# Designed miniproteins, single chains, continued (2): the designs that were tried, part 7

Each design is a single chain, and the fold is of that chain. pLDDT is the mean over its residues in the fold that is shown.

## One batch from the design tools (miniprotein)

Design m4224
Fold by ESMFold2-Fast:
Structure m4224 (fold): chain A 111 residues (1-111)
Amino acid sequence: MPLVIVTGAGGEGGKATAKALAEAGAKVVLVDISEEALEKAKEELKGKDVETRVGDAIEVTKELLEKEKVDLVVSALPSLVEELKKIAEEYGVPLADDGASALELTKKLLE
């Protein structure tokens, strides 16, 4: 089962992406600096294979890439796409910067 990180997952775009990926069969780690936003997102995704991590997107993504077998990183934060992409590439992990690309890559990982 693919493990996918979604940064900015407390925002509307990030939540929508995380929901689509979890519904497709991925295990999704929702990352945001806002604990309240993540609690709401987790409630909306009840019954899906999701975890939340409160913290800085760069720091949390690095920690997960070092400790876990991550299959995909998704940035819902446009300002962090380039930095997250460089970090993910160091671990051989693809990055998606939109929901459609994230869903397509997740479907390929489920094959």
Scores: mean pLDDT 85

Design m4225
Fold by ESMFold2-Fast:
Structure m4225 (fold): chain A 58 residues (1-58)
Amino acid sequence: AELEREARELLERAEEYERRARELLASSDDPAVRLEAEILLGVAALLRGVANLLLSKA
């Protein structure tokens, strides 16, 4: 179904953002880099939430 495909795409994007955030945290102790990583994790959490809502209708 289309909703299932959209949910999968959102989950894949969330996973990419989570990976990027982990790389940033591993590579730098800069407070600005930490803030960037926190923003990426927040966006990933939002994408996972939306994907879960779509899957609840599939």
Scores: mean pLDDT 83

Design m4226
Fold by ESMFold2-Fast:
Structure m4226 (fold): chain A 58 residues (1-58)
Amino acid sequence: MLAKAVKDFFVPNPAFLSLKKGEIVEVLKEVNEDFVLVRSLETGKEGYVGKSYLEELK
């Protein structure tokens, strides 16, 4: 599933993926109610992102 960042996301922890508003990611796995594992389509890097920062795309 593709998703778009609705705002900037940053956590100073290497397990988390930094996103800028408007970046497109592939959602790989839901980890819990608050976080998903995603892959950046721009960099190919994987990391955790807050679910509230993402909007599902078609």
Scores: mean pLDDT 81

Design m4227
Fold by ESMFold2-Fast:
Structure m4227 (fold): chain A 56 residues (1-56)
Amino acid sequence: SADAEQARLLELIRTDPERAKEELLRLQKEEGQEDPQGAEDAVEAVRRQEAAEAAA
């Protein structure tokens, strides 16, 4: 099963995408592997998929 942190991040993407981007960037910096564009792309991909599911 997915860990609690991943589940929380997905919920943030649905409810507060700006905060989700901030949390992703923070985690990347703590890990020492910064990829701001990857974080934005990930949030956008989830939101796009959620929108497509809602429209279907």
Scores: mean pLDDT 73

Design m4228
Fold by ESMFold2-Fast:
Structure m4228 (fold): chain A 52 residues (1-52)
Amino acid sequence: TPEQVALAAVRLEIEAGRHVSYAEIGERLGLSRSTVRYHVRRGRRELGSRPL
């Protein structure tokens, strides 16, 4: 689920209309800050290359 965490992070920033920290994302998703950081980095790599 690394891609799902990365996408959730982006959605939270759009939804909030501001910058959202890993800690805030973790609180929203029920995950630790370290877990969010790990999955965001993994999700960005595994989600793939640039869109085009």
Scores: mean pLDDT 67

Design m4229
Fold by ESMFold2-Fast:
Structure m4229 (fold): chain A 95 residues (1-95)
Amino acid sequence: NRERIQAEADAQAPGTLAHADEVIKEVEEMAERIKAGDQEALARYPEVTARLVAALIDLTALEVFGSPEVQAAARARIDRLFEAGKKLDEAVAAQ
C-alpha cells in the first residue's frame, strides 16, 4: 500500500534528514581540513566518502517514497551532499 509506505518514510524522515545534515557538515569540514594540509583528515577520505554514499542512498529512498514535502527536503540534502562531495574531491585532488 502506497499510503502505508509513504507514512513509514515520512516517520523516518526527521532522523534521516538530520543525519544527512550532520554528514554534509562532516564532509564540508573534512574538505577544508584537507585543503589546509591535514594528513589525518586525508587518511579518513575513504571512510567519509562511504558515509556520504550511505546518506545519499537513505535520502534517495525518501525522495522515492516520501510525501511531496519530504521528497523536496530529501532532494535539497542530495543536492547539498553532491556539492559537499565535489568540494571534498577537489581538496583531495589538490594534494
Scores: mean pLDDT 89

Design m4230
Fold by ESMFold2-Fast:
Structure m4230 (fold): chain A 61 residues (1-61)
Amino acid sequence: MPELDVSKLSVEEIKEAILEAVRRGDWETARRLLMQAVNWLISQGKEDEALEIAREASRVS
């Protein structure tokens, strides 16, 4: 399985990848993707986008 590079994904694609992991019961992958996405977005100065992803993840947990 190719490793998901969050730096090459849009915010919507990242959210969809997290939701797909949650849908299949893969909470470890969902948490990993969330942490990678939030860290990358913060490093790019995109705090609002990082908060959007974190908010969606909180809603599905």
Scores: mean pLDDT 73

Design m4231
Fold by ESMFold2-Fast:
Structure m4231 (fold): chain A 57 residues (1-57)
Amino acid sequence: LLEEGKKLFEAGKLEEAVKLYEKVDPTNSEARFNLGRALKRLGKYEEAEKWYLQALA
């Protein structure tokens, strides 16, 4: 799931990448970071910040 999400993110399929990252374990810091990055590129800055803060904590 994490690697598939990365492939979608790199291909510019940001909404599909978000869906895959959301299916990864919520405690996975890498998945949270990548979810935040995808949301930021979609212009969802408030949601992206929420996931970044959870990844850093």
Scores: mean pLDDT 74

Design m4232
Fold by ESMFold2-Fast:
Structure m4232 (fold): chain A 55 residues (1-55)
Amino acid sequence: DAALDDAEKAGKESGAEKVLLGATLILKSLGLGAAPSDPDEALKLAFSAMKKKVE
């Protein structure tokens, strides 16, 4: 899913807004609307959810 790659790039580009946006979009696409306000935690949740989906 391109959204996962975009979220990782957003985090790498450094920018709390980009990290939060990418993580929130991924979480919403997975039906997880409760994203934490901390961008690092939101990104970790999004990646964990995506990994569980693949596994």
Scores: mean pLDDT 65

Design m4233
Fold by ESMFold2-Fast:
Structure m4233 (fold): chain A 60 residues (1-60)
Amino acid sequence: LQAERDALVAELAATAARIKAEHPDMSAGEYGARLVKENREKIARLSAVNDALTAQDAAA
């Protein structure tokens, strides 16, 4: 779970860097909207992993 979270965070950061490099003239609003659109599934998975980690901590 922690390794999966770390991998998802790294993928989100890589996607953000790629979008900025490919579209350097993008406004902050356009950049944010594109990040959310392209990372929707990864954001949902990261949320689920964080919830699972919280449940494990509560059980410890």
Scores: mean pLDDT 74

Design m4234
Fold by ESMFold2-Fast:
Structure m4234 (fold): chain A 75 residues (1-75)
Amino acid sequence: MAIEEARELFEEAVRKAEEGNWAEALRLAAEALEILAKNAEEVVKAEGLSYSPEELKKKALEQAKRFREKAEELE
């Protein structure tokens, strides 16, 4: 399930951050957000979010872009 895939990537991102590898942590978090964006309709319905699928997709992709840009700066 897409939500579980995103959760696993976020858990790996947390582990990388704990190791001091912030660049990899941010890339993994961005990948998780991109998965949530691709499956926004399922995520909104499953989690009972007040966001529309389009709003979730937009916010997730914007945040993923910021995380990728920050990771690139930290390399």
Scores: mean pLDDT 80

Design m4235
Fold by ESMFold2-Fast:
Structure m4235 (fold): chain A 63 residues (1-63)
Amino acid sequence: SAAEEAEREIERAEEALRAGDREKARQHLMNAQKWAVLAAAQGDEAAARRAGERAKELSERLE
């Protein structure tokens, strides 16, 4: 599902950040946001909101 794809992309972004690959982490983070928007449009608003919050926290770590 779109919500599952968003969560998977966040996990990949976290893995990339731990490996020091900030550019790859940003790419996965952008993908996660796209999937979260789609999940919300499909009615999975709670899962989309959780993914959005996790993405925001990760984005702040990339500053």
Scores: mean pLDDT 83

Design m4236
Fold by ESMFold2-Fast:
Structure m4236 (fold): chain A 70 residues (1-70)
Amino acid sequence: MAALEKAQEKAKEEALRVYRDRLKNVEKLSEEEIEERLEQIRKALDLAYEKGYVVEVEDNGLILVKPAEL
C-alpha cells in the first residue's frame, strides 16, 4: 500500500516537472502563471486518483484522465 502511494506521488512530481518545462519553454507563460497552472493540475490529479480514474502520461508530457469503467 505505502509503495503504491509513493509511486503515485513520484508520477505526479514527474508530470508536474514536465508541465513546468512545457509552460515555460513552449507556451512562454510567466512564472506566476506557471505556478497557478501547476497548482490546478496537481489538484486535478489528486481528484482523478480519488475517483479511481485511469491517468496516462504520454511521451510528450500530456496527461490523459479517463474513467476506469471498462
Scores: mean pLDDT 67

Design m4237
Fold by ESMFold2-Fast:
Structure m4237 (fold): chain A 71 residues (1-71)
Amino acid sequence: SSAEAERLKKEMETLLAQIRATTDPAEAQRLLRQLKEVARKLIEIDPSLEDEANEMLAEAARKVGELQAAS
């Protein structure tokens, strides 16, 4: 439903904000795993959001990689 897609999109935005704020590689990796699961559900419900979800995943993966490289 539209309401479910909106809720999942908000959850992705919240997880991405947490990934942006963290300095802990282990925390970032855990949050990225959660973000991937939420993205999968969002794309299943609303495929039109696939590009937006993938952009968020790409940003999160880059941040996680940067934190792991610094450790």
Scores: mean pLDDT 88

Design m4238
Fold by ESMFold2-Fast:
Order: structure tokens, then C-alpha cells, then sequence
Structure m4238 (fold): chain A 111 residues (1-111)
């Protein structure tokens, strides 16, 4: 049930990302695809209780967001940041320590 709820949330998140991609430039579509892939990896790590895989996925998200700050439009960066914040808020119910770590890393990148 818990794993199924995470999968349902990820499907909704992926649908939001697909809607952003449908109106994006080819370069922005590539950034959205990379973001979507890493969120999927993070969700799987959380579902499996794999702390090492979760940490690796967080490190990959940090790298993607640093690149987004340099390459994405302000509007795309804001939209992706809001979607990631929604994901963090959702996973806080299942893994509050991991959610806090990811939020801290995101805040450090965006400051």
C-alpha cells in the first residue's frame, strides 16, 4: 500500500513533467527527461529502503539543479523547483530524514 501510494504520486508528478515538456524547447525537454529519470531512481530507492541508492540519487539531483541554474529559463527552473518541493513534502511522510537532507541541499543550491 505504501509503495503503491509512492508509485501513484510519481505517476502524477511524471504527468506534470510531461505537460511541461510538451511546451518546452528541445534543450528544456532534455533537462526535464534527466530530472524525471533521477526522481524515478530516488522513488525506487525510497521504496526499497536503499539508503546508498537514495544518497546517490540526491547527489545526482544536486548536480542537475546546479546545471539548471546555469542553463534553464527562470520559468522552467521555478516550475521544476516547485515539483521537487512537492515531492519532498510527499516523501517526508515516509522518510523525514531523507526529505530534510534533500530540502537542505536544494536550499543551498538555490541560495
Amino acid sequence: SEKEKIDEFLKKLNAALDRLAARATPEQQELIRRFKEVLSKLAEAIKNGDKEAAKQAIDELVRIFKELRETASPELLEALTQLLQGFIDYIEKYNPELAAELKKKLDEILS
Scores: mean pLDDT 80

Design m4239
Fold by ESMFold2-Fast:
Structure m4239 (fold): chain A 82 residues (1-82)
Amino acid sequence: SERVEEAKRLAEKTVKAAIELVKEDGSPFARDLAETLVVMTVAVLKASGDEEAYREAAKIVADTLEKEGLFPELAEWLRKEA
């Protein structure tokens, strides 16, 4: 569906931006900002009420964070949501 594809694109764009921020600036500020960006994006997708779009987005974020070794607690939580 269009919503699933849009949710996946938003998730991919957001998680890549968060990873780039952490890689460029490993400071606590940059890490907090990156994690907040991911959490806010996921929260908006969950609030949309489209469970399939949310689940697919959560899976993309969890897979990417696990691969990069970032925000392990957030990745674990999103893995359970997917």
Scores: mean pLDDT 85

Design m4240
Fold by ESMFold2-Fast:
Structure m4240 (fold): chain A 60 residues (1-60)
Amino acid sequence: GGHAADAGGAAGAAAAGRAGGDNEQVKLMTISGHRAGEEAGSVEEGQRAGRAAGEADAKA
């Protein structure tokens, strides 16, 4: 691992894997993958919100 740069990459990779890999397969068996988009959207939006908040803190 690394410092701030590696932490960002690891967080993104973990979120993508969770939303895309496991959630997509599970939802596909249940709802034909329809909800996979919502799961991925929620996780990705959380990541963007976190980045925006971090930038706001740096500006403050």
Scores: mean pLDDT 50

Design m4241
Fold by ESMFold2-Fast:
Structure m4241 (fold): chain A 58 residues (1-58)
Amino acid sequence: VEEARERALRLIEKGRRTGRLSPEEVEELLRATSELAEAGALTDEIGTGVSEAVTAHE
C-alpha cells in the first residue's frame, strides 16, 4: 500500500512537471490508484492529482 501511494505520487509529480506521461506510466499510475482504492487508502488528494495529470496529457 505504501509503495503504491509513493508510486502514484511520483507519477503525479512527473505529470505536473512535464505535462505528459507515457502510456506505460499512465498504466502504472492507474494500477497504483486501483490498489489504493481496494485497500481503502485512496484519498481525494491522490484522486485529484491523477485526474489533473491525465487531463494535462492532451
Scores: mean pLDDT 73

Design m4242
Fold by ESMFold2-Fast:
Structure m4242 (fold): chain A 65 residues (1-65)
Amino acid sequence: SERTRRALKEELPEIEESFRAMADSIKELALKTSPEEKIPEIEEEYKRLLELIERDYERMKRELE
């Protein structure tokens, strides 16, 4: 338990970066494969995804303290 908690705490920043990188990749793919009319929708979904990632990691940081 304690060893797992320490490992998660140490890796949290890297895990967060990985999720942000995944969000960036999803956005890039969506922009390349979608019609121009969908760009505003894609930008809003990307923004919401980043907010969700940040919110979840703020929560995890608090729980691991």
Scores: mean pLDDT 82

Design m4243
Fold by ESMFold2-Fast:
Structure m4243 (fold): chain A 73 residues (1-73)
Amino acid sequence: SAAEEARLTAELLEKKAKTEEEKKVAELARELAEAIAAGDIEKAKELLGEIRKLVASSPEVREALEEVAKEVE
């Protein structure tokens, strides 16, 4: 499910985060997973937009976000 994919992505990003920007992305990904789990699709779309701005250069995170986006967009 989108909620499960978002949760796993957030956990992975949190474990790999070394910079302040990476930590912020991990925090936003966690909020995204929580919004999806709560059914707050409007909030999930806003958070997807914010994460996309920060991870433009990260193909792996973009692929995970695309799977989540297909269920919320």
Scores: mean pLDDT 74

Design m4244
Fold by ESMFold2-Fast:
Structure m4244 (fold): chain A 95 residues (1-95)
Amino acid sequence: MELTLEEAERLLLKIRQKAMDIIDKEVTDPAERDRRVGAVNRITAEVFQRVRELFAAGKPITPETIRELMKEVLKERGEEDLLPIFDKAFEEVLS
């Protein structure tokens, strides 16, 4: 399933919100909550930029493309501890 740029950005916004909801529910330490929320915002912003670059290059964007970009950004930033939260967010949003 190929997404428009608007659909891809909307999907990323839903993933970001779901990830933050999971953190709010599951993380009780305020400092760790703030760290994870900040990381989610930075990671989703970087993925948004890469999605826009792919669209500008005429490359197809799918939910799988977004998931792959998310994993790559997490790895590059050393924030793979957030991978389970994003995996859960993708599963719940994509049902």
Scores: mean pLDDT 85

Design m4245
Fold by ESMFold2-Fast:
Structure m4245 (fold): chain A 86 residues (1-86)
Amino acid sequence: SLLEKAREALAAGDLEAAGEYAAKALEEALKAGDLEAAKKALEVILELARAAAEAAAKELGVSPEEVLEQAEEAYKKWLELLDKLE
């Protein structure tokens, strides 16, 4: 599955491939009305956001905390919206 490929790519440190697979998994889940699959794809996207923020912080010498806080708030809001659609 696309979600499985996204998780495998993320575990391998291939953030670009993980992002492409996770985005496609989310799109397909939403088109199918599969809210559980959509939530799982959003979890992978949040993990990608954390990994990307850590990589950027290391390269630029900045704190990732603000970016991570915004990503987690967006994820929580999306979960609340998906729950209301059930």
Scores: mean pLDDT 75

Design m4246
Fold by ESMFold2-Fast:
Structure m4246 (fold): chain A 70 residues (1-70)
Amino acid sequence: SAEELIEEARRLLEEGKKSKDPQEAKKKYIESLNKATEALRLAIEEGDVELAQEALDIGLEASKGLLEIE
């Protein structure tokens, strides 16, 4: 479900933030962004505006994390 993907994306985002290795952090942020993107697609298909907003917020934070490493 979109909720499960959001929970997984959020977990991966937090793992990325806590990673001491920049390469592992980057991998976690990319995985978070991928899960958030899939959650956004499902939320749009379901018409769930609140879940779509959560997915967008997680994706934005993952993208910021990637930019800080690069």
Scores: mean pLDDT 85

Design m4247
Fold by ESMFold2-Fast:
Structure m4247 (fold): chain A 69 residues (1-69)
Amino acid sequence: MSDEEKEALFKKYDTDGDGTLSLGEFAELMKDLGLEKKADELFKKVDKDKDGTIDYEEFKELMKIIEEL
């Protein structure tokens, strides 16, 4: 997935435009990707600062993990 595709996907699920994905927005992304059963594991893996949101850098790490699956 290109950097432009990653940015477009992030902005699609960032419905409030705050530059982060909430837990709910992350859950919808995981459901749409067919990964809802791994959502908690993946969230814990990429939410390094434990603030309960996914910023764009954490989102890029998530996309790399998903590409490995």
Scores: mean pLDDT 76

Design m4249
Fold by ESMFold2-Fast:
Structure m4249 (fold): chain A 87 residues (1-87)
Amino acid sequence: KKEEIKKEAERFKQLPPEEQLPAFVDLYRKYRDNPEDLEAFLKELGIPLEAARYLEPVLGMRIPDKEGLRKAAKLLGLTDEQIEKAL
Protein backbone atom coordinates (compact mmCIF):
# COMPACT_ATOMS: atom_id res chain seq x y z
CA LYS A 1 0.00 0.00 0.00
CA LYS A 2 1.32 3.46 -0.94
CA GLU A 3 0.79 4.88 2.57
CA GLU A 4 2.72 1.98 4.14
CA ILE A 5 5.60 2.46 1.66
CA LYS A 6 5.74 6.20 2.46
CA LYS A 7 5.84 5.50 6.22
CA GLU A 8 8.51 2.81 5.76
CA ALA A 9 10.65 5.16 3.61
CA GLU A 10 10.35 7.87 6.29
CA ARG A 11 11.38 5.40 9.03
CA PHE A 12 14.27 4.29 6.78
CA LYS A 13 15.54 7.89 6.53
CA GLN A 14 15.62 8.08 10.35
CA LEU A 15 17.79 4.94 10.72
CA PRO A 16 21.41 5.28 11.84
CA PRO A 17 23.80 5.07 8.86
CA GLU A 18 25.12 1.62 9.85
CA GLU A 19 21.56 0.23 9.60
CA GLN A 20 20.61 1.97 6.34
CA LEU A 21 22.50 -0.27 3.88
CA PRO A 22 21.19 -3.65 5.20
CA ALA A 23 17.68 -2.14 5.57
CA PHE A 24 17.82 -0.82 1.98
CA VAL A 25 18.79 -4.27 0.64
CA ASP A 26 15.94 -5.92 2.60
CA LEU A 27 13.35 -3.34 1.49
CA TYR A 28 14.53 -3.50 -2.13
CA ARG A 29 14.14 -7.29 -2.07
CA LYS A 30 10.71 -6.92 -0.42
CA TYR A 31 9.39 -4.49 -3.04
CA ARG A 32 11.14 -5.79 -6.18
CA ASP A 33 8.37 -8.40 -6.73
CA ASN A 34 5.90 -5.53 -7.29
CA PRO A 35 7.25 -2.88 -9.73
CA GLU A 36 4.68 -0.28 -8.58
CA ASP A 37 5.70 -0.63 -4.91
CA LEU A 38 9.41 -0.56 -5.79
CA GLU A 39 8.94 2.61 -7.87
CA ALA A 40 7.01 4.31 -5.02
CA PHE A 41 9.70 3.32 -2.48
CA LEU A 42 12.61 4.55 -4.64
CA LYS A 43 10.74 7.80 -5.39
CA GLU A 44 10.33 8.46 -1.63
CA LEU A 45 14.12 7.99 -1.22
CA GLY A 46 14.89 10.21 -4.23
CA ILE A 47 16.57 7.37 -6.15
CA PRO A 48 15.87 7.39 -9.91
CA LEU A 49 14.57 4.07 -11.33
CA GLU A 50 17.23 4.09 -14.07
CA ALA A 51 20.00 4.13 -11.43
CA ALA A 52 18.33 1.33 -9.45
CA ARG A 53 17.95 -0.95 -12.52
CA TYR A 54 21.71 -1.48 -12.91
CA LEU A 55 21.81 -2.80 -9.32
CA GLU A 56 18.99 -5.34 -9.89
CA PRO A 57 21.25 -8.28 -10.96
CA VAL A 58 23.43 -7.78 -7.86
CA LEU A 59 20.68 -6.99 -5.31
CA GLY A 60 18.53 -9.81 -6.73
CA MET A 61 21.21 -12.31 -5.71
CA ARG A 62 20.74 -14.26 -2.47
CA ILE A 63 24.12 -12.96 -1.29
CA PRO A 64 25.04 -9.64 -2.96
CA ASP A 65 28.66 -8.91 -3.87
CA LYS A 66 30.49 -6.29 -1.79
CA GLU A 67 30.79 -4.13 -4.92
CA GLY A 68 27.00 -4.20 -5.37
CA LEU A 69 26.52 -3.22 -1.73
CA ARG A 70 28.94 -0.31 -2.18
CA LYS A 71 26.97 0.91 -5.22
CA ALA A 72 23.74 0.77 -3.18
CA ALA A 73 25.42 2.65 -0.30
CA LYS A 74 26.67 5.32 -2.73
CA LEU A 75 23.08 5.85 -3.97
CA LEU A 76 22.08 6.35 -0.30
CA GLY A 77 24.87 8.94 0.16
CA LEU A 78 26.76 6.93 2.79
CA THR A 79 30.40 7.71 3.61
CA ASP A 80 33.22 5.12 3.50
CA GLU A 81 33.13 4.96 7.34
CA GLN A 82 29.37 4.31 7.34
CA ILE A 83 29.76 1.60 4.66
CA GLU A 84 32.48 -0.12 6.74
CA LYS A 85 30.14 -0.25 9.78
CA ALA A 86 27.24 -1.58 7.65
CA LEU A 87 29.26 -4.36 5.99
Scores: mean pLDDT 69

Design m4250
Fold by ESMFold2-Fast:
Structure m4250 (fold): chain A 101 residues (1-101)
Amino acid sequence: MDEEKLIMMFKMEGAVEEMTEARRLSILGFHAFRNGKYEEAIEYYRRALELDPNDAGAWLGLGKVYEKMGKTEEAIKYYQKSLELDPNNQQAQDNLDKLKK
């Protein structure tokens, strides 16, 4: 919620770059996911990735959503993509290891 308000303030003060908009969409996806709104979370993360396909956080977010939906193969794919972009992401590694158990 606080990050969303801050991002809206930045949009009111001036032009927001596509890279900044991608990060905003990833934050909205995370909030939708935390509130159990999985369809909305997927939409936000996919839109973020349309603007910035190298957003490791958005790939991680998709993995978490698909894991909660029981779509294990898709979750593994998205966690692997997140790790390709950010190999030190411990949360992506932990979640991937859990699914390969």
Scores: mean pLDDT 77

Design m4251
Fold by ESMFold2-Fast:
Structure m4251 (fold): chain A 55 residues (1-55)
Amino acid sequence: SVKEEIEKLIEKARKEKDEKKALELLTKAGELAEKANDVESAKKVAELKKEIIEK
């Protein structure tokens, strides 16, 4: 399911050591969440991207 794909991308991003790759994975997860109208996952992705950028 799309939700499972989103969750896998988020988990992969959390474990990714390269900030650029992590942001790319989160961007893909966010796009899927918006397409699926998954507001909860879209918000989670936005929060994680903000944490990386604010470092």
Scores: mean pLDDT 81

Design m4252
Fold by ESMFold2-Fast:
Structure m4252 (fold): chain A 80 residues (1-80)
Amino acid sequence: FAYSNLGNIYLLQKEYDKAIEAYKKAIELDPNYVEAHLGLAKAYYEKKEYDKAAKEFEKLAELYPDNDNLKKAAEFLKKK
């Protein structure tokens, strides 16, 4: 939880590289942590790395296949 919160703070401060590192640490501790994957995708999106953002949403859709919104988010980013 602490690394995901740290990532959110860096994201708000537009420190995108530090946000990415913090979210990756959160994912290392809990690979199924939705908030960390969402934060990582948003940080990649803010850096205009849409391919990497889409891949994180695809990973979330695999973890939560009943969540239709995650599949739609990944498809939306692929169209950019």
Scores: mean pLDDT 77

Design m4253
Fold by ESMFold2-Fast:
Structure m4253 (fold): chain A 71 residues (1-71)
Amino acid sequence: MLRLTGKAKAGSTMVAAAVKDGELHILGRKEAEKDEEFTVEVPEELAQAPLAVSTMADKGTETVVEERREE
């Protein structure tokens, strides 16, 4: 099992996505009410696809990628 983790700040929106075969697959979306980590599970079919986590805030967009595989 693969988990994709990003950092969210209060008032920002986190979007996790994968791109496979030219299609964008949204894995998860969360609006943060407080500073917290956003974690989504990645299906095995998308585990080898390019992954991205984007944070949107009033002052810009930040992309963070952190992948963790559980044993």
Scores: mean pLDDT 63

Design m4254
Fold by ESMFold2-Fast:
Structure m4254 (fold): chain A 68 residues (1-68)
Amino acid sequence: SLDEKVAEIAKKYGLTPQQFAEAVYGYFVKGLSPEEIAKRLGVSPETVKKFIEELKKAYEEAGIKLEP
């Protein structure tokens, strides 16, 4: 399922449920850059970029298009 795939992506990048929620909200709702999100979460910008790109692919494969 999409939910299962999303949970696996978060686990793959070592994000807590709170960090996951903050990254998703920050990027898709607030329009924050991956660099700003990484600074807020205390992780690398590369981790945030890869995480967001895998999320976008997971949602697109499930027929849901996320706006930038």
Scores: mean pLDDT 79

Design m4255
Fold by ESMFold2-Fast:
Structure m4255 (fold): chain A 56 residues (1-56)
Amino acid sequence: SDAENEAIGLALAERYFRAGRYAEAVEAYTKLLERWPDNARARELLARARAALEAQ
């Protein structure tokens, strides 16, 4: 289902973020938001991933 695909995409992007792989996290969240632009969690975590990437 579409909702399950959104949840899976979010979980995979969050896995990159938790692993400290911020460049891959930014790409994964950006790709997710192209398909599901209203995902507030992805928007928040994309901002955090971008900030973390800048800090490295």
Scores: mean pLDDT 86

Design m4256
Fold by ESMFold2-Fast:
Structure m4256 (fold): chain A 87 residues (1-87)
Amino acid sequence: AERAERAAAAFEALAEAMRALPPEEQRELFALLGRIQAAIRARDEAALRAAAEALLARARATGDEALERAVEAVVAVAEEAFKEALA
């Protein structure tokens, strides 16, 4: 229950932070989120790390602290989901 609530909160915070970005920026971040989801489904740790690092670097490049925090929360949730997928 807590994990699902934490995931929902992380994605809600990301959606809120992304809403302030230009459409091109939003599309790039959604593409990286799609890569994270694909890596989890493929059980590909290297792909997950690469996508997570790219997503975090993109968020940091915007200079938006709220977006960076939201991305960090989403990456933490994705890492946890990946460990569940390996079990």
Scores: mean pLDDT 81

Design m4257
Fold by ESMFold2-Fast:
Structure m4257 (fold): chain A 74 residues (1-74)
Amino acid sequence: MEKELEAEILVALGRMYLALAKLLASQGKLEEAIESLKKSIELYKEALKLQPDNEEAKRNLKEAEEELKKLEKE
């Protein structure tokens, strides 16, 4: 139960950082957007250590990694 709650909090924080990264990228703040994406990725990876079968965390991690690849090429 506690591990499940912790994983849910980590996924929620990861989503916040992913949303922040998209907002920062839309403003041309690419360095700040990249740092926010890296934080999002770390949070989703931590959530997956607690719940390896968390499909939402897996999907959101993949999205964050793809967004990071796009920004790092610019």
Scores: mean pLDDT 84

Design m4258
Fold by ESMFold2-Fast:
Structure m4258 (fold): chain A 61 residues (1-61)
Amino acid sequence: MEELRKKGEEYAVQGGRLKQQGKLREAAEQYRKAAEYYEKAGDHSSAIGYRQVADELLEQA
């Protein structure tokens, strides 16, 4: 399960990087992947948070 959390973190970092570059749709995709990995790891709170961020970015894109 630790491997799934680590993957979630990696996707979240990529999402932040893409957001800084103005690539909002690509950033949202990375945050959505982060949420999926946190969900699989049993971290529902982080999964909900990242899904919300992804949805907000898609509204702006």
Scores: mean pLDDT 83

Design m4259
Fold by ESMFold2-Fast:
Structure m4259 (fold): chain A 77 residues (1-77)
Amino acid sequence: SSQIDSTRQQQTQRSRDLNPDAAPYVDAANQGLADGGSWRDIGDQLTQLGNLGTDALIQGMRSLSRVSDTVQQHQRR
């Protein structure tokens, strides 16, 4: 969906602006969620965010939650 793709791109860009070191992991995780993956499927990306620090993990989780919410809204038809 273009709506899911737009939200993913916006959240990835926001992550890059807030924490460039976390951005690659947030991008990969957002891509996984946008492609219909579960939170389990992005476990490796969440682990890498945790390794960067608690703040990086919290900011990443907020970005991922917005993408997840958009996917759920798109599926409600």
Scores: mean pLDDT 76

Design m4260
Fold by ESMFold2-Fast:
Structure m4260 (fold): chain A 57 residues (1-57)
Amino acid sequence: MSELEREALELEAEASLYRMRATVYRLAGDEEKAAEYEKKAEELEEKARKLFEEARA
């Protein structure tokens, strides 16, 4: 496994944690924080996708 693949997997794991936190904030009624954590998860997922593409190049 390349270092890029490992970094991509770590970013995906972090994104999953941010999505879970976003769900908790939504259940608590904090829509603003929920949106913020969801956006962070999306950014991490996009970075992971690019690293996976680079690793297979």
Scores: mean pLDDT 83

Design m4261
Fold by ESMFold2-Fast:
Structure m4261 (fold): chain A 70 residues (1-70)
Amino acid sequence: MKEKLEKKQKYRDELEKAKEEAIAKGADPEEVEKLMEESLRKITEAIDAGDYEKAEKVLEETRKKLEELS
């Protein structure tokens, strides 16, 4: 159980860092927030299901989309 909470926190921290970077580059904060909310939900669901590979893919897809918004 503790391990899943740690992974959720780690992914949240990584997404928060990517969010700050995208906004600093000129991304629309509202678009960034929508993407973050959707991605965090998907990552949390994947981690709860024990599908860490899927969670990692969602994280990378989100980073890519944040770069595209910048």
Scores: mean pLDDT 80

